# Designed miniproteins, single chains, continued (2): the designs that were tried, part 112

Each design is a single chain, and the fold is of that chain. pLDDT is the mean over its residues in the fold that is shown.

## One batch from the design tools (miniprotein)

Design m7904
Fold by ESMFold2-Fast:
Structure m7904 (fold): chain A 100 residues (1-100)
Amino acid sequence: MDIRIVNPETQERYINEVLPNAEKAVEELKKELEEELAKENPDPIKLTSIAMAALALIVEADMVIEAAKTEKDEEKKKEAIEKAEKVKKEAEEIIKRALA
């Protein structure tokens, strides 16, 4: 995984930095997708770019899920996995709509 820094910090970074950034990014991509699809002539290059960004978020969400499995706080672990799974599901829907 190319976003790994140092093993001791990897879990904390995924849960505390990568996950919140991915949640924000998926909401921004949803907005960009809706704005582009609302145009009379949607730009296929922009739609492809949105789909590629959403695919990257699926990868990031999977990395967060794997990192969260090593979390000792069961409540924090559950919350991180649920949020990452939501990001993954929303990113999959973005890809489906962008490439339709």
Scores: mean pLDDT 79

Design m7905
Fold by ESMFold2-Fast:
Structure m7905 (fold): chain A 86 residues (1-86)
Amino acid sequence: MKEEIEKKVEEGIKDATESDAAALVKELGLSEEEARIISETASKTAGEIMLKSLLEGEKVSKEEFAQKMLEAIEEGRKLAEEQKKA
């Protein structure tokens, strides 16, 4: 059960990351690499929240989910800026 849920979450993160990266490049004029970093960070965070909720039975509020997603996007932006600098 846990392994099956985890696998489905991982597959969803990968699919979402690829789709979102293309959308961010088109909509925001970001580089493909910047868009991937931001989308990957956000998708991983969403997957972790979902997995924790499913496995631990913890209910995540709309506000808490939104806050964590905003933090993940900000983290992804910082990673993208570091990559530009490098």
Scores: mean pLDDT 68

Design m7906
Fold by ESMFold2-Fast:
Structure m7906 (fold): chain A 93 residues (1-93)
Amino acid sequence: DAEIEKLKAKIAALEKEIAKNPSVEKLIELANTLIRLGDLLASQGKLDEAIEYYEQARKALEQALSLDPDNLVVKAALRSVEIAIEELRKEKE
C-alpha cells in the first residue's frame, strides 16, 4: 500500500527531526501521522497494529504535554487517542 509506505516514511523523518530538536508542533504532526496510519490499519482489520500506532501517538502527545502542559490541542488529541485505543481493544474481544 503506497499510502502506508508514505506515512511510515513521514513518521521516520519526523522522529529524526524530533530527536535533533523537539517541538510541540513536530510532536503533534508525528502524533497525527501515527493516528492516520493507525486508522488505515484498523480499516484493514489489522487491529493489533493499529493499537500499536495509536500507543505511539499517545506517547508523542504525552511528550508534547511535557513541553507545554496547558496546550488544549494536545489535551484534546490525547483524549481522542485514548478513546480510539479503548474502542479497538473492545473490538478484539
Scores: mean pLDDT 88

Design m7907
Fold by ESMFold2-Fast:
Structure m7907 (fold): chain A 77 residues (1-77)
Amino acid sequence: GSRLETLIKEAEEVIKDAEKAIKNNDKDGLRYSIARLEGIIGELEALLPTASPEQQAKLREVIDKLREAIEKAKKAL
């Protein structure tokens, strides 16, 4: 798969980990998930300059969803 597909899959797994950490009141797990999501956003942003217009739209959609997940996780801390 593409790097974009790999990053999306990783992001979906990290979001699930964050949701489990919220449910379990696992603050260390939440902090770890936030750091991983921030890292994935950085990698997605690095793809933007060389991406096609279609890929740029998908990248921005995914980045927005990850930013929302980070905000939810931060509120649970």
Scores: mean pLDDT 86

Design m7908
Fold by ESMFold2-Fast:
Structure m7908 (fold): chain A 82 residues (1-82)
Amino acid sequence: MAAEAAALVARHVAAAQGLLDYIKSKKELSKEEVEELKRALERFKAEVAKLLASYPLTAEQKAALAAKIAELEKAIKEKGFK
């Protein structure tokens, strides 16, 4: 369980980092890209909520996931079309 939870957290953090790197590679995001990324972020939040409900995560693991969600929200907002 603990090892499985750690592997899932690492996978989710890596996936979020990939999205962040993509967003940061752009000067700005189109309206369509913002809408797609917002949908991706909502799916990511749902998967994190499922992980939290299914596995006893450490405070460190919870903080890592929360930090990636906050970074994604900030990046989309900063690069997003208004």
Scores: mean pLDDT 81

Design m7909
Fold by ESMFold2-Fast:
Structure m7909 (fold): chain A 86 residues (1-86)
Amino acid sequence: MRERAERLIAELRASARPSPKLVHEAIRALVQDGRYEEAIRLAREVAPRLDDVDAGIVLIQAGVLSVVLKNPTPNPVMKEVMEKFK
């Protein structure tokens, strides 16, 4: 999983206009690795290179991850929210 996240991040940085699907997959891979802070930073880094709708979705995902980072105990509500954004 770690190697997958690094590969996706490299692909994003190599592209001036990364696919929204690639961005979402990279964020998901980081989340699966428990790397929430990196997922938040990546979302903010790539948002300016996406259209308004995709940028909004990516930033909402970053907002949800920020809440998870501040609450280290995954409660049922937070788990359900994370499942809905995959």
Scores: mean pLDDT 69

Design m7910
Fold by ESMFold2-Fast:
Structure m7910 (fold): chain A 74 residues (1-74)
Amino acid sequence: SWMDRMLAEQRRTAAQVEAIAAAHDEASAIALAKQLVLAQLERLGAIAREELDPETAAMLEKRLEQLRAELEAA
């Protein structure tokens, strides 16, 4: 299913973040990890707009925007 593909992609992204953290200093690794997570949130928003009905997509996008703001503030 699309959800299985999405979960597999998230696991790959997590593995990449872990590898980056192992290869770089902690501050740089955290900055790169934030960028990767923000990119994934944007991808989820794009999928929602394409795959979901407009009301559900708008609701999900609002939650994703809140999560993005929290991540940027951290």
Scores: mean pLDDT 75

Design m7911
Fold by ESMFold2-Fast:
Structure m7911 (fold): chain A 61 residues (1-61)
Amino acid sequence: SVDELKAEILALLDEALATAPARDRPLLQYMREEVEAHASTYSEEQLRRLKEQVERLIADL
């Protein structure tokens, strides 16, 4: 569901923010705020793609 995907993405971003270097924190914070504010406007497919992008971003940290 959209709500479950939103919660999963926010959890991933919160974990990333805990470990991210200072230079990456503003971008991660921006992404978190966008997901929190606008997740209801995204489709499940868009949220699944966003989750994959977030997972790849975290893997590079």
Scores: mean pLDDT 82

Design m7912
Fold by ESMFold2-Fast:
Structure m7912 (fold): chain A 100 residues (1-100)
Amino acid sequence: SLKEELEKLIEEIRELLEEMLERGIISQEDYDTLMKALEKLEKQKLDSPEKLAEAALSIAIIAHELAKIAEEKGDYETAKRLRELEVRAVELANEARKLA
């Protein structure tokens, strides 16, 4: 389901955030802020295709900003994975909008 795909995207971003924190690429403050944002997003009632699309776009924005941070720190492999997640999140938003 589209909700299951969104949950998978959130989980994979959480894993990358942990890796970025371990490597010193992201600060503890930014890590805590983004983890709370992901938790809030996951707990939102996604009871319409429009809400699911907006949630997916929020994930795409987070992945985009994290990819920039990884690139600036020279972690090109993490940046590549984040760019792939950004694309998947945009595709999920487009699929959700088709159901609206």
Scores: mean pLDDT 86

Design m7913
Fold by ESMFold2-Fast:
Structure m7913 (fold): chain A 87 residues (1-87)
Amino acid sequence: MPTPAEVAARLAAASREELVALAEELADYFRQKADESTDPEVRKALEKMAETLREVARRLRAGEISDAEARTLLRAVAHEYAQLLAE
């Protein structure tokens, strides 16, 4: 399972194709975690994160977003996830 630290490390060195793969991997992971969540607020947060990541992957594939913007968005989602895991 990807940790926020693993996501940050992969982001620093990732190509566009690797950014797309990472966004899709994280979207699938957050969708699974949303399905496993018993807290409706946590579930909604995870579903929103998954939707954001799917959109980032789509825009990267379409060339509508720069690699730098994608890295910023993926890092923001990783930080939101880290906050969600914090007490």
Scores: mean pLDDT 78

Design m7914
Fold by ESMFold2-Fast:
Structure m7914 (fold): chain A 83 residues (1-83)
Amino acid sequence: AVEKALEILRKAMEEARKKEEDEIEAAKIALEGAAEAAEVLGEEEAAELFREAKAVFGKDEKKALELADKGLKLFGEAVRKAL
């Protein structure tokens, strides 16, 4: 499960790299990938936080970063427990 979640996240990061000229677009692609990876791990709260961050990215960057940080903390805990 963890390997599949990390593969989804890696693919999202590759897509985000193709959009390096548009940082907002790249961030939104990475956040959606992180949400999908969190869902694979069963971390629905982290997935919701990542999607909320994506929705406000480009409108309220401070709020987007706070939401993404909370999501990453939950995602990291899930990965650590699954390893």
Scores: mean pLDDT 77

Design m7915
Fold by ESMFold2-Fast:
Structure m7915 (fold): chain A 95 residues (1-95)
Amino acid sequence: SQRDAVMQVVSDVHLELLNLLKKFKDLLKKNSVDEALKKSNKELDNLRNDLISKVNDYGRQYGLSQDDINRLHNLIDTGVGLTKWYIKEELKKKA
């Protein structure tokens, strides 16, 4: 259903961003601060593109409105942006 598709995207955004934050903390233990930042930013950009693609696929499959698609895109961009901000703040503490 449309509702189930929307909730699945919301869940996926939440879980994938949390997993990436955990991965960033592990990368900081094993890599230079600069290398950990570069790897995490690349993974966040890849995740953004994958999640946007998934929203567009669900939009076609379940007939999501353009408003719902736009809201899900904004959720993804906000989540990625906040995660990048958090990583930069952690970088300042470890530099």
Scores: mean pLDDT 81

Design m7916
Fold by ESMFold2-Fast:
Structure m7916 (fold): chain A 60 residues (1-60)
Amino acid sequence: MVTREQAEAALRAVARAHGLPEPTEEQVERARAWLNTADTAEAPVPAHLRAIVRGEPLPA
């Protein structure tokens, strides 16, 4: 299971790499929920984390 702190760190890393603003609390919680669901086989790709940070629909 992914913790809130791990989700926050992942979002911050993706946001910084793409020049995006710092994630909000809601975006971190949304990412945590996604990572907790999708962590069985593969971690979410950077594009999915970026979409969560921006509040955009997940790609594909």
Scores: mean pLDDT 65

Design m7917
Fold by ESMFold2-Fast:
Structure m7917 (fold): chain A 98 residues (1-98)
Amino acid sequence: SEKEKNLDIFEEKRQELFSKLLDEVEEIIEKLINGEISKEEAVERLEELVEEYVKELEKLVKEYFDPDEQKSILEEIEKGKPVLLERFKERLEEALKR
């Protein structure tokens, strides 16, 4: 069905988007470890990456879900945003323990 095809496309694009986010987070951490950026710059870049990820994910939700389903999914994404950011900040702090 069209709905099943849309869900499959959404899941594929969501996985690609999250994989890209993880790669970009690791690049920021590597630059920090190598002394190429400050801790403050690394945190700012992580906040910007998570914000961009959430915006792109919300765009995918609006493209592939019915309007009546969008509200609950978007609320869950917004609730997950601070949790995701804190996990990346923890990874950054762990990488700084030398």
Scores: mean pLDDT 87

Design m7918
Fold by ESMFold2-Fast:
Structure m7918 (fold): chain A 68 residues (1-68)
Amino acid sequence: SMEEIEKKKEEALEKIKEAVETLDKESASRYIKQVLADFIAFLESLGLSQEEIDEEIKKLTEEIQKIL
């Protein structure tokens, strides 16, 4: 559901924010890639179309850019 996607996105952003604040740039970059991979896998598990997955990834990436 949209509520599950929003909750997962919020959890991902919180993890990324903490990583950026606590880790060096290289470690934070690796962690962000893992969080994005986990988010993609979650969206795929919901049966979303590739177009819907791409849109949600774009939204999350734009929010990550605001933290960096």
Scores: mean pLDDT 85

Design m7919
Fold by ESMFold2-Fast:
Structure m7919 (fold): chain A 65 residues (1-65)
Amino acid sequence: SIEDIKNELLEELKEKLEKTPLEEWKQVVDEIIKRGKELLPEEEVEEFENEADRIGAEVALKKLS
């Protein structure tokens, strides 16, 4: 399902961000967003990008704490 695809991509994003230095995060985020745009309907992309931003903020807070 579309929800399963979103959840799988967002989980992969979270795992990669946790393992990746902050300096390389742009490349990781750009790759996941690109895959999301290829796999998801256009109407789902904005919500997906917003959830990706939320995950990035969550991981950043944990790394900076």
Scores: mean pLDDT 84

Design m7920
Fold by ESMFold2-Fast:
Structure m7920 (fold): chain A 80 residues (1-80)
Amino acid sequence: SRAELRAIAQQLGDIFNRPETFEEMFNIIVENLDDSLIDKLVEVMRSLDPKEQARLLAEVASMLKKKVSKEEIEKFIEKA
């Protein structure tokens, strides 16, 4: 859910002392991904440590900024 992704982004912002950066990444993701892809992202992130969670979140946000297709983003999330 969006609430679960927000909680992860807020926790990462606290851990890495970059709350604004992680909130921006969260906003980009929730504005551009549907709830099913957000749920897949959250599921993958729960299996990762904070450093890998931060990397995945940053890469997904970057792909969305570059207008990479939803299909390529879904494939990337599934491989993480």
Scores: mean pLDDT 84

Design m7921
Fold by ESMFold2-Fast:
Structure m7921 (fold): chain A 61 residues (1-61)
Amino acid sequence: AAAVAALEAESGRVIDESTKLAEELKKQYGEEGKKLAEQVITDGNLKSSELAREARALAAA
């Protein structure tokens, strides 16, 4: 239970931080920041998906 909650919390945190970083990159670097922002969002989604999968596996155990 505690481990599942921790993984779910970290998954959400990764998405939130990636979104915030993407916005900051767009603001600071314009067009280059937009491309970096897309990469950051993609990386965040992959990490979040991995954490969510682990949480789901633990919850089903």
Scores: mean pLDDT 80

Design m7922
Fold by ESMFold2-Fast:
Structure m7922 (fold): chain A 86 residues (1-86)
Amino acid sequence: SPLEKAKLMFLVLALRSGVLVLERILKRKNVPMTPEEQALADEIYALYDYTMKNVDSLSLAQLQALADRMRALYDRLRAMVEAKLA
């Protein structure tokens, strides 16, 4: 449904924005990102860019899979950053 797609797109936007917030917090605290954290951030940005470029042609199932992948990567990145800042 259009509403289901809109919710998934909102999630995709929120996850990308969350990465930007985590990067800004680390910069503010003068804490460098590790290579693993940078790789996770880069993959989230790549999945975001792919999703935005292809949103009109993606099925609901494909968009759900992309959103789920981005969520899993974001949750891992967030946990690593939170552990570092504790």
Scores: mean pLDDT 90

Design m7923
Fold by ESMFold2-Fast:
Structure m7923 (fold): chain A 82 residues (1-82)
Amino acid sequence: QLLDDFRQIAKLSKSKEHFLTALYYYIKYLKTGDPKYVTKLIAHLFFDAGKPVTKEEVINALKEAGFSDELIEEIQKLIDEV
């Protein structure tokens, strides 16, 4: 499920910075359905092609995508664990 997807992205990420950028693209994909965000996510995970993204930008993207406060709290905890 969705939280497990975020945990898998964390495992593929080499640093907290990389994880934040990966989360941002995945969240944008979930909100928009635009496949360009999947391409950006893959490019970032394997080739470090993404720009730095802050934790606050990720949290704002989650809120804009309509995720619950409870799920956002769990994702914040996951970010702090990476």
Scores: mean pLDDT 78

Design m7924
Fold by ESMFold2-Fast:
Parts: structure tokens; sequence; C-alpha cells
Structure m7924 (fold): chain A 75 residues (1-75)
């Protein structure tokens, strides 16, 4: 879905901005988004956080990045 694709892209962007060496690939993808937004001085809205848990809450950072790459290949 578009919502899942946007959230997967957000994980990829967060990993790139924080640096792969500072990103734990086994960490929940939602936690990386939360940490990145916290570093930017931003708070994730409750609704956005709930959508992230719904669409990517079961994925690690590595799994989210891999899923995003597979979706790009399908386009």
Amino acid sequence: SLQEDVLLESVVLAAKKMGEEETDPSKPAVELIREYNKKLGKVISKKLDELAEKYIGDLTVEEAIARYQERLKAL
C-alpha cells in the first residue's frame, strides 16, 4: 500500500541520515524512525506512530530496507 511504501522509505532515509554504522539492523524499524525524529527535535504524532506499528511494526530495520528494495524492483 502507499502508506506502507512511505513508511518503508522513511526507514531507509532514517538509516542513511543516521549512518549504517550507528544503526542496529536487528532493531525494530519503528524505533529507528522514532530515534531519528527525536534527533531532529520532532515528536511523531500518535496517529503516525499507530500507522507505523500497523504497517511496519513487525519488521526490523534490515527487513524494512529489504522490503523497500523489493518493491522498487517491482515498479
Scores: mean pLDDT 77

Design m7925
Fold by ESMFold2-Fast:
Structure m7925 (fold): chain A 67 residues (1-67)
Amino acid sequence: MEIKVEYTIPSDATHYQAVVFAGENSPPVASARFDTVEAALAAGKEIAAELAAQGLEDISILIMGVR
C-alpha cells in the first residue's frame, strides 16, 4: 500500500498535527496536536493503518504546523 506523507509547516509553528486522507469515501481524520513533528507523524501513521485495515486505498498523511 502506498502512503504519501506531505508537510505544511510554517517556521513559527509551536505544535504539529497529522491529517490523514483516504479516497473519496472517507472524510479526513485529524490527530491531536503534539509538540513534535515525530509525535504527529506517529499518530498519523496509526490513523492511516486503521483506515488501511478498513480496506481504504490512496491513503496520504499531511503534517501541519500550528501556532
Scores: mean pLDDT 78

Design m7926
Fold by ESMFold2-Fast:
Structure m7926 (fold): chain A 94 residues (1-94)
Amino acid sequence: KIKELAEEILRLAKEILRLAEKEGLEDIVAAAREVIRYAEELIKDPNNLKAVNNLLQAASTLLNLAEADPRASEELKELARRVFELAEEVKKLV
């Protein structure tokens, strides 16, 4: 279940990265890459509690940046909210 959630987070974070690059949102690009990094670490080792905590923090940072940026599309903001929700679900399973 944790691996499946991390794979879904990875897919959504890659879509956020694509949208952020298209929209020229450099801070959100960087935040999306951090989410990708920790999601990949968690896919490789679903028992990595440090990766779980780092993923939740990265997802929170991504959401805060997306919500605060008036240039960010509503689609990007919705994806960032979903990534955060899934990261919270992962945290509840450990």
Scores: mean pLDDT 90

Design m7927
Fold by ESMFold2-Fast:
Structure m7927 (fold): chain A 63 residues (1-63)
Amino acid sequence: GREHARRAGEAAARGDAEAAARHAQLASTVNPGYGLAAASGAHDAGDREAERAALAAFRKAGA
């Protein structure tokens, strides 16, 4: 969980929205809070695409 959240943030920082979304989804499957953390990190980095992807992953895992 936590490692995937960190990797999602790292991917977002380098502009890799696809990798960021994948890692955010895996993190959210373990703990939904990690998906929110990834979205927050993407928002702070100014990566709106990665932010949306992380939020979508959080919603998918949060059922």
Scores: mean pLDDT 67

Design m7928
Fold by ESMFold2-Fast:
Structure m7928 (fold): chain A 63 residues (1-63)
Amino acid sequence: MKLTEEEKKLYEELKKTAKTEEELGKWLEENNSTDAARAAALFYGELLKEEAEKIKEERKKLE
């Protein structure tokens, strides 16, 4: 994914500050720019990917 320097900076800051979807929502309320929206979309995508991986790992342990 190609991001501008501004978008990358916001994404890194978001990733360090927010760990959950609720924290992401709070950050979005404070940052309503296009760059912030793009950074948030990437962060949410990564969060869902991590959650899916944890679910798969948990299911494997039950087998």
Scores: mean pLDDT 69

Design m7929
Fold by ESMFold2-Fast:
Structure m7929 (fold): chain A 74 residues (1-74)
Amino acid sequence: MVSTGFDDESNKEAHRHNVLLADAAARGASEEEIRRLTEELVEEARKKGMEAAADTIEQSGRLILDVIERRRRE
């Protein structure tokens, strides 16, 4: 495992993920669609060896899903 001190690439991947999820949510995507999109982005980041980015994407996806699930139940 190799780590760089800059971490800019991981930050950009997380930002891209947030933009894509926000767009999906804005167009009325279901929690199922959001979950799948998050999984796709996590797998993509892992294939590139960006473990920090994958972790950040997973966290953001969970936060958005939690909000959507709560909204759907209430």
Scores: mean pLDDT 70

Design m7930
Fold by ESMFold2-Fast:
Structure m7930 (fold): chain A 70 residues (1-70)
Amino acid sequence: SGELDEKLMGELTKELQKIIAEQKAAGTPLEERRKKLAEKLEEFLEKLEKIPDVSQRTIDLVKTMLEQWS
């Protein structure tokens, strides 16, 4: 099991990579890039909290990522 958790983390990773690529292409300063990544992580946390089958470990992992990028 954990296929749902792996799928959701894969989607998050893809979205974060997209933001990094777009912000780098735009020449966005590191602080502003971190803010954009934190905003996406917060949006993803809200989404995960609405899904009953997501493990608490996956939610905690995303919270840890948010702390690193905020």
Scores: mean pLDDT 80

Design m7931
Fold by ESMFold2-Fast:
Structure m7931 (fold): chain A 96 residues (1-96)
Amino acid sequence: SVDALFDEIGEKARKQPAEDVKEGLQLLYEYLKAIIEGAEKEKIEELKKKIIDFLREKLGLSDEQIAEFEKVLKEVEEEIKKLNKEEVLKELEAVE
């Protein structure tokens, strides 16, 4: 399950140096911010690749776990894009 995957990621992260964990969190933050701000697809894909490389190289996730995580990221991207569009529409309706 997704919950079991994130529990394992959290446990593996706790075993890493604090500097590596901070780097991973910074990459995730920049990725989410880029989606919210409507950045170019190329920039979002670059940040996603860096997150996947971190999970593989620093946390030692399997290819199966990486594939499951990529599915979750894709779903998050689609949900964030939908919310951002609804907020823009609300702002336009509020302007007289």
Scores: mean pLDDT 76

Design m7932
Fold by ESMFold2-Fast:
Structure m7932 (fold): chain A 84 residues (1-84)
Amino acid sequence: MEKKEVKIEIKLTPEQLKLSPEAIEDLFRAIGEQAKEAGVDKLEIKVEVYGTPEQYEAVKRGLEALKEAMPDIEVKGEVRLVEP
Protein backbone atom coordinates (compact mmCIF):
# COMPACT_ATOMS: atom_id res chain seq x y z
CA MET A 1 0.00 0.00 0.00
CA GLU A 2 1.49 3.36 -1.03
CA LYS A 3 1.83 5.80 1.85
CA LYS A 4 1.54 9.52 1.13
CA GLU A 5 4.02 11.37 3.37
CA VAL A 6 4.26 15.15 3.72
CA LYS A 7 6.91 17.12 5.60
CA ILE A 8 6.35 20.79 6.39
CA GLU A 9 8.56 23.30 8.19
CA ILE A 10 6.97 26.43 9.67
CA LYS A 11 8.75 29.53 10.95
CA LEU A 12 6.47 31.68 13.11
CA THR A 13 7.85 35.23 13.29
CA PRO A 14 6.82 37.81 15.93
CA GLU A 15 4.43 39.35 13.38
CA GLN A 16 2.63 36.02 12.88
CA LEU A 17 2.61 35.37 16.65
CA LYS A 18 0.50 38.51 17.23
CA LEU A 19 -2.37 36.10 16.51
CA SER A 20 -4.41 34.97 19.50
CA PRO A 21 -3.86 31.45 20.92
CA GLU A 22 -7.20 30.48 19.35
CA ALA A 23 -6.00 31.65 15.92
CA ILE A 24 -2.83 29.56 16.32
CA GLU A 25 -4.96 26.50 17.14
CA ASP A 26 -7.15 27.28 14.10
CA LEU A 27 -4.01 27.35 11.93
CA PHE A 28 -3.07 23.81 12.99
CA ARG A 29 -6.65 22.62 12.51
CA ALA A 30 -6.56 23.99 8.92
CA ILE A 31 -3.26 22.16 8.29
CA GLY A 32 -4.83 18.92 9.52
CA GLU A 33 -7.92 19.35 7.35
CA GLN A 34 -5.77 20.03 4.26
CA ALA A 35 -3.67 16.91 4.99
CA LYS A 36 -6.83 14.80 5.41
CA GLU A 37 -8.34 16.13 2.14
CA ALA A 38 -5.04 15.39 0.35
CA GLY A 39 -5.09 11.79 1.61
CA VAL A 40 -1.90 12.11 3.66
CA ASP A 41 -0.96 9.04 5.73
CA LYS A 42 2.06 10.56 7.52
CA LEU A 43 2.52 14.23 8.37
CA GLU A 44 5.78 15.60 9.78
CA ILE A 45 5.61 19.14 11.16
CA LYS A 46 8.60 21.15 12.39
CA VAL A 47 7.83 24.54 13.93
CA GLU A 48 10.25 27.27 15.00
CA VAL A 49 8.66 29.89 17.28
CA TYR A 50 10.33 33.31 17.36
CA GLY A 51 8.41 34.62 20.36
CA THR A 52 7.56 34.31 24.02
CA PRO A 53 7.30 31.15 26.15
CA GLU A 54 3.52 31.69 26.27
CA GLN A 55 3.33 31.72 22.46
CA TYR A 56 5.52 28.61 22.37
CA GLU A 57 3.08 26.80 24.70
CA ALA A 58 0.13 27.88 22.52
CA VAL A 59 1.88 26.44 19.44
CA LYS A 60 2.62 23.18 21.29
CA ARG A 61 -1.04 22.97 22.35
CA GLY A 62 -2.14 23.50 18.75
CA LEU A 63 0.13 20.70 17.54
CA GLU A 64 -1.15 18.31 20.22
CA ALA A 65 -4.76 19.21 19.30
CA LEU A 66 -3.89 18.42 15.67
CA LYS A 67 -2.59 14.97 16.67
CA GLU A 68 -5.78 14.26 18.63
CA ALA A 69 -8.03 15.49 15.78
CA MET A 70 -6.24 13.31 13.18
CA PRO A 71 -5.88 9.84 14.79
CA ASP A 72 -5.88 8.15 11.35
CA ILE A 73 -2.83 10.16 10.27
CA GLU A 74 0.63 9.45 11.72
CA VAL A 75 1.55 12.94 12.98
CA LYS A 76 5.16 13.53 13.99
CA GLY A 77 5.87 17.02 15.22
CA GLU A 78 8.43 19.11 17.01
CA VAL A 79 8.27 22.70 18.26
CA ARG A 80 11.35 24.77 19.07
CA LEU A 81 11.46 28.11 20.87
CA VAL A 82 14.00 30.44 19.25
CA GLU A 83 15.03 33.50 21.24
CA PRO A 84 14.58 36.68 19.15
Scores: mean pLDDT 74

Design m7933
Fold by ESMFold2-Fast:
Structure m7933 (fold): chain A 67 residues (1-67)
Amino acid sequence: MKDSLKQQGIDLAKQGVTYKQKGDLKKATNLYKQASKLFKQSGDNDSAKDLEKDAEKVEKQYKKKLS
């Protein structure tokens, strides 16, 4: 069921936004990556690509904090 995968992706993306707002950039990055994977599996390549870009931006912020 593609609709169930898409809904799981939406839920994970919302969690990612919440963790990003709280400053947990590592958790937010992982949630966006998981959401993107679910959107790809559901056939929503555009949303998946947008989430990959968001994950890359958050991951860059996370990596800067490690240096």
Scores: mean pLDDT 80

Design m7934
Fold by ESMFold2-Fast:
Parts: C-alpha cells; structure tokens; sequence
Structure m7934 (fold): chain A 115 residues (1-115)
C-alpha cells in the first residue's frame, strides 16, 4: 500500500511538470490545484473513500479541465480490475496528459481497494 501511494505521488509530480510545460492560464492553474489536493491527501494518508463522487462534482465546478477529470474517473472505475504492473506499463507508454490521468486514476482505485 505505501509503495502504491509513493508511486501515485511521483505520478502527480510528473503530471504537474507536464501541465506547467503544456498548459497555460486558468486551465493550468485549476489542474495544478487538483493535483496538489490529490498529493496532499496521499501524503497525509487520507482515505480515498468517496473520491469518485468528489471527482464528478469537480467536473461541474471546473469544466475547463473536464477532459482530464473524465480520464481520471474512467481510470478510477477500471482500476480495481487491473494489476499494478499493468498500470505502471500503461503510465510509461502514455504520451499525453489525458492518457497519464487515466493511469493515475487506475492507481488511485488500487490504493482505495487496499485500504
């Protein structure tokens, strides 16, 4: 479980770097704020219970980042049936921010499953 949390934090840090390079303006600000919130929860060992509902609410509040939230939610829903090794392989092969959010979602679901 601790290994999965550490890996998710590393994924978030990489996503923040990519967002700073690829995005601008309000979209970048909102996405980085979301990533910081997820990182804080993981670093404080907070339960991910209810995360899917919070992410669905975030889509209504922040339509500017809807595409990344959709990918994250899809990954989260599919994550429980995917192995950790497959998630890491998918993350490494992912080329876009959206694809990387999908695999982060899968890993977050694995973390919740092991709580």
Amino acid sequence: LEELREEAIKMIDELKELAEKELSGKKKEILIQLLDSLKDALENNESLEGLELRLEQAKEEAPEIKEYLDALIKGYREGPSISYEEILEGWEKAKTLKEKFYYLGQLLAKIEQLE
Scores: mean pLDDT 85

Design m7935
Fold by ESMFold2-Fast:
Structure m7935 (fold): chain A 79 residues (1-79)
Amino acid sequence: ENIKKAEELEKKAREYVEKGDFAQAAKWYIDASVYYEKAGLKNKAAALFTAAGIYLTVADLQGKRDEAEEARKYAKEKL
């Protein structure tokens, strides 16, 4: 269940990256990371959390600072 849920969330994150909504994509990567961590896949979880951080930086550079800051707060609540 946790792995399947994480894979579904990771797919959503990739869809939002393709749409250029990097702040929302980061939130999906954070959710996927939490489920991979629950599944014991710590390296995969860490990789997705790192990807989320990169996309939040991209969102900041796009002038989406409020959305990026909201996503960072979301990460702290989930992790």
Scores: mean pLDDT 83

Design m7936
Fold by ESMFold2-Fast:
Structure m7936 (fold): chain A 61 residues (1-61)
Amino acid sequence: SMEEQLEALEKEMREMAAAGASPEEIARRGTAKIRELKPSEEFAERAERVVLRIVLETLAA
């Protein structure tokens, strides 16, 4: 489902942040992963917000 895919994406991005990935690396990887999924516009918008949230959290850390 879309929710399961969004949760999996968030988990992967958070794991990257925990492993010390830079905000730029997280943004690049997240964007590439979204493209690979060939998403609907709705999924792309929601997934982009997930990636942005993790990038901002990483910048604040």
Scores: mean pLDDT 81

Design m7937
Fold by ESMFold2-Fast:
Structure m7937 (fold): chain A 61 residues (1-61)
Amino acid sequence: SKERNILLATLALKEGDTMAALQHMNKAMEEGLSPVEITQRVLNYLKLPVEEIKKELEKLE
């Protein structure tokens, strides 16, 4: 899902894994999100602690 890829990209960024983050953002683009939408969603999730982002991922499973 688009949102799952955004959350995974955000977790990768918080862990310093820029390559994994880019891969997940590319998957979100393939699923129909624009680069601007991806950037806005990632920036919003980056404000959250890692544990909160993990909870959002669990809601999508």
Scores: mean pLDDT 84

Design m7938
Fold by ESMFold2-Fast:
Structure m7938 (fold): chain A 78 residues (1-78)
Amino acid sequence: DEERIRELAEELLEDFAKERNLTKEQVEKGKKLAEENGGWSIDEIRNKKSFTPEELAAILYQSSEELARLAVESELAR
């Protein structure tokens, strides 16, 4: 389940990155940044005035994980 969530999250992240014109290097740095910071809270995202490409990639990765989890849980719900 967690591995499927991660794979789907990575697929969603690639789609978001393409739409936002982020490079693969920026996406990879963003993933590492998200892992190091433990993500951003909704309040932190809401109050942030600007994002670097790496910070944006980190936020997109965090959001992709949340969306992937909801999708997988929806499919597995009985």
Scores: mean pLDDT 72

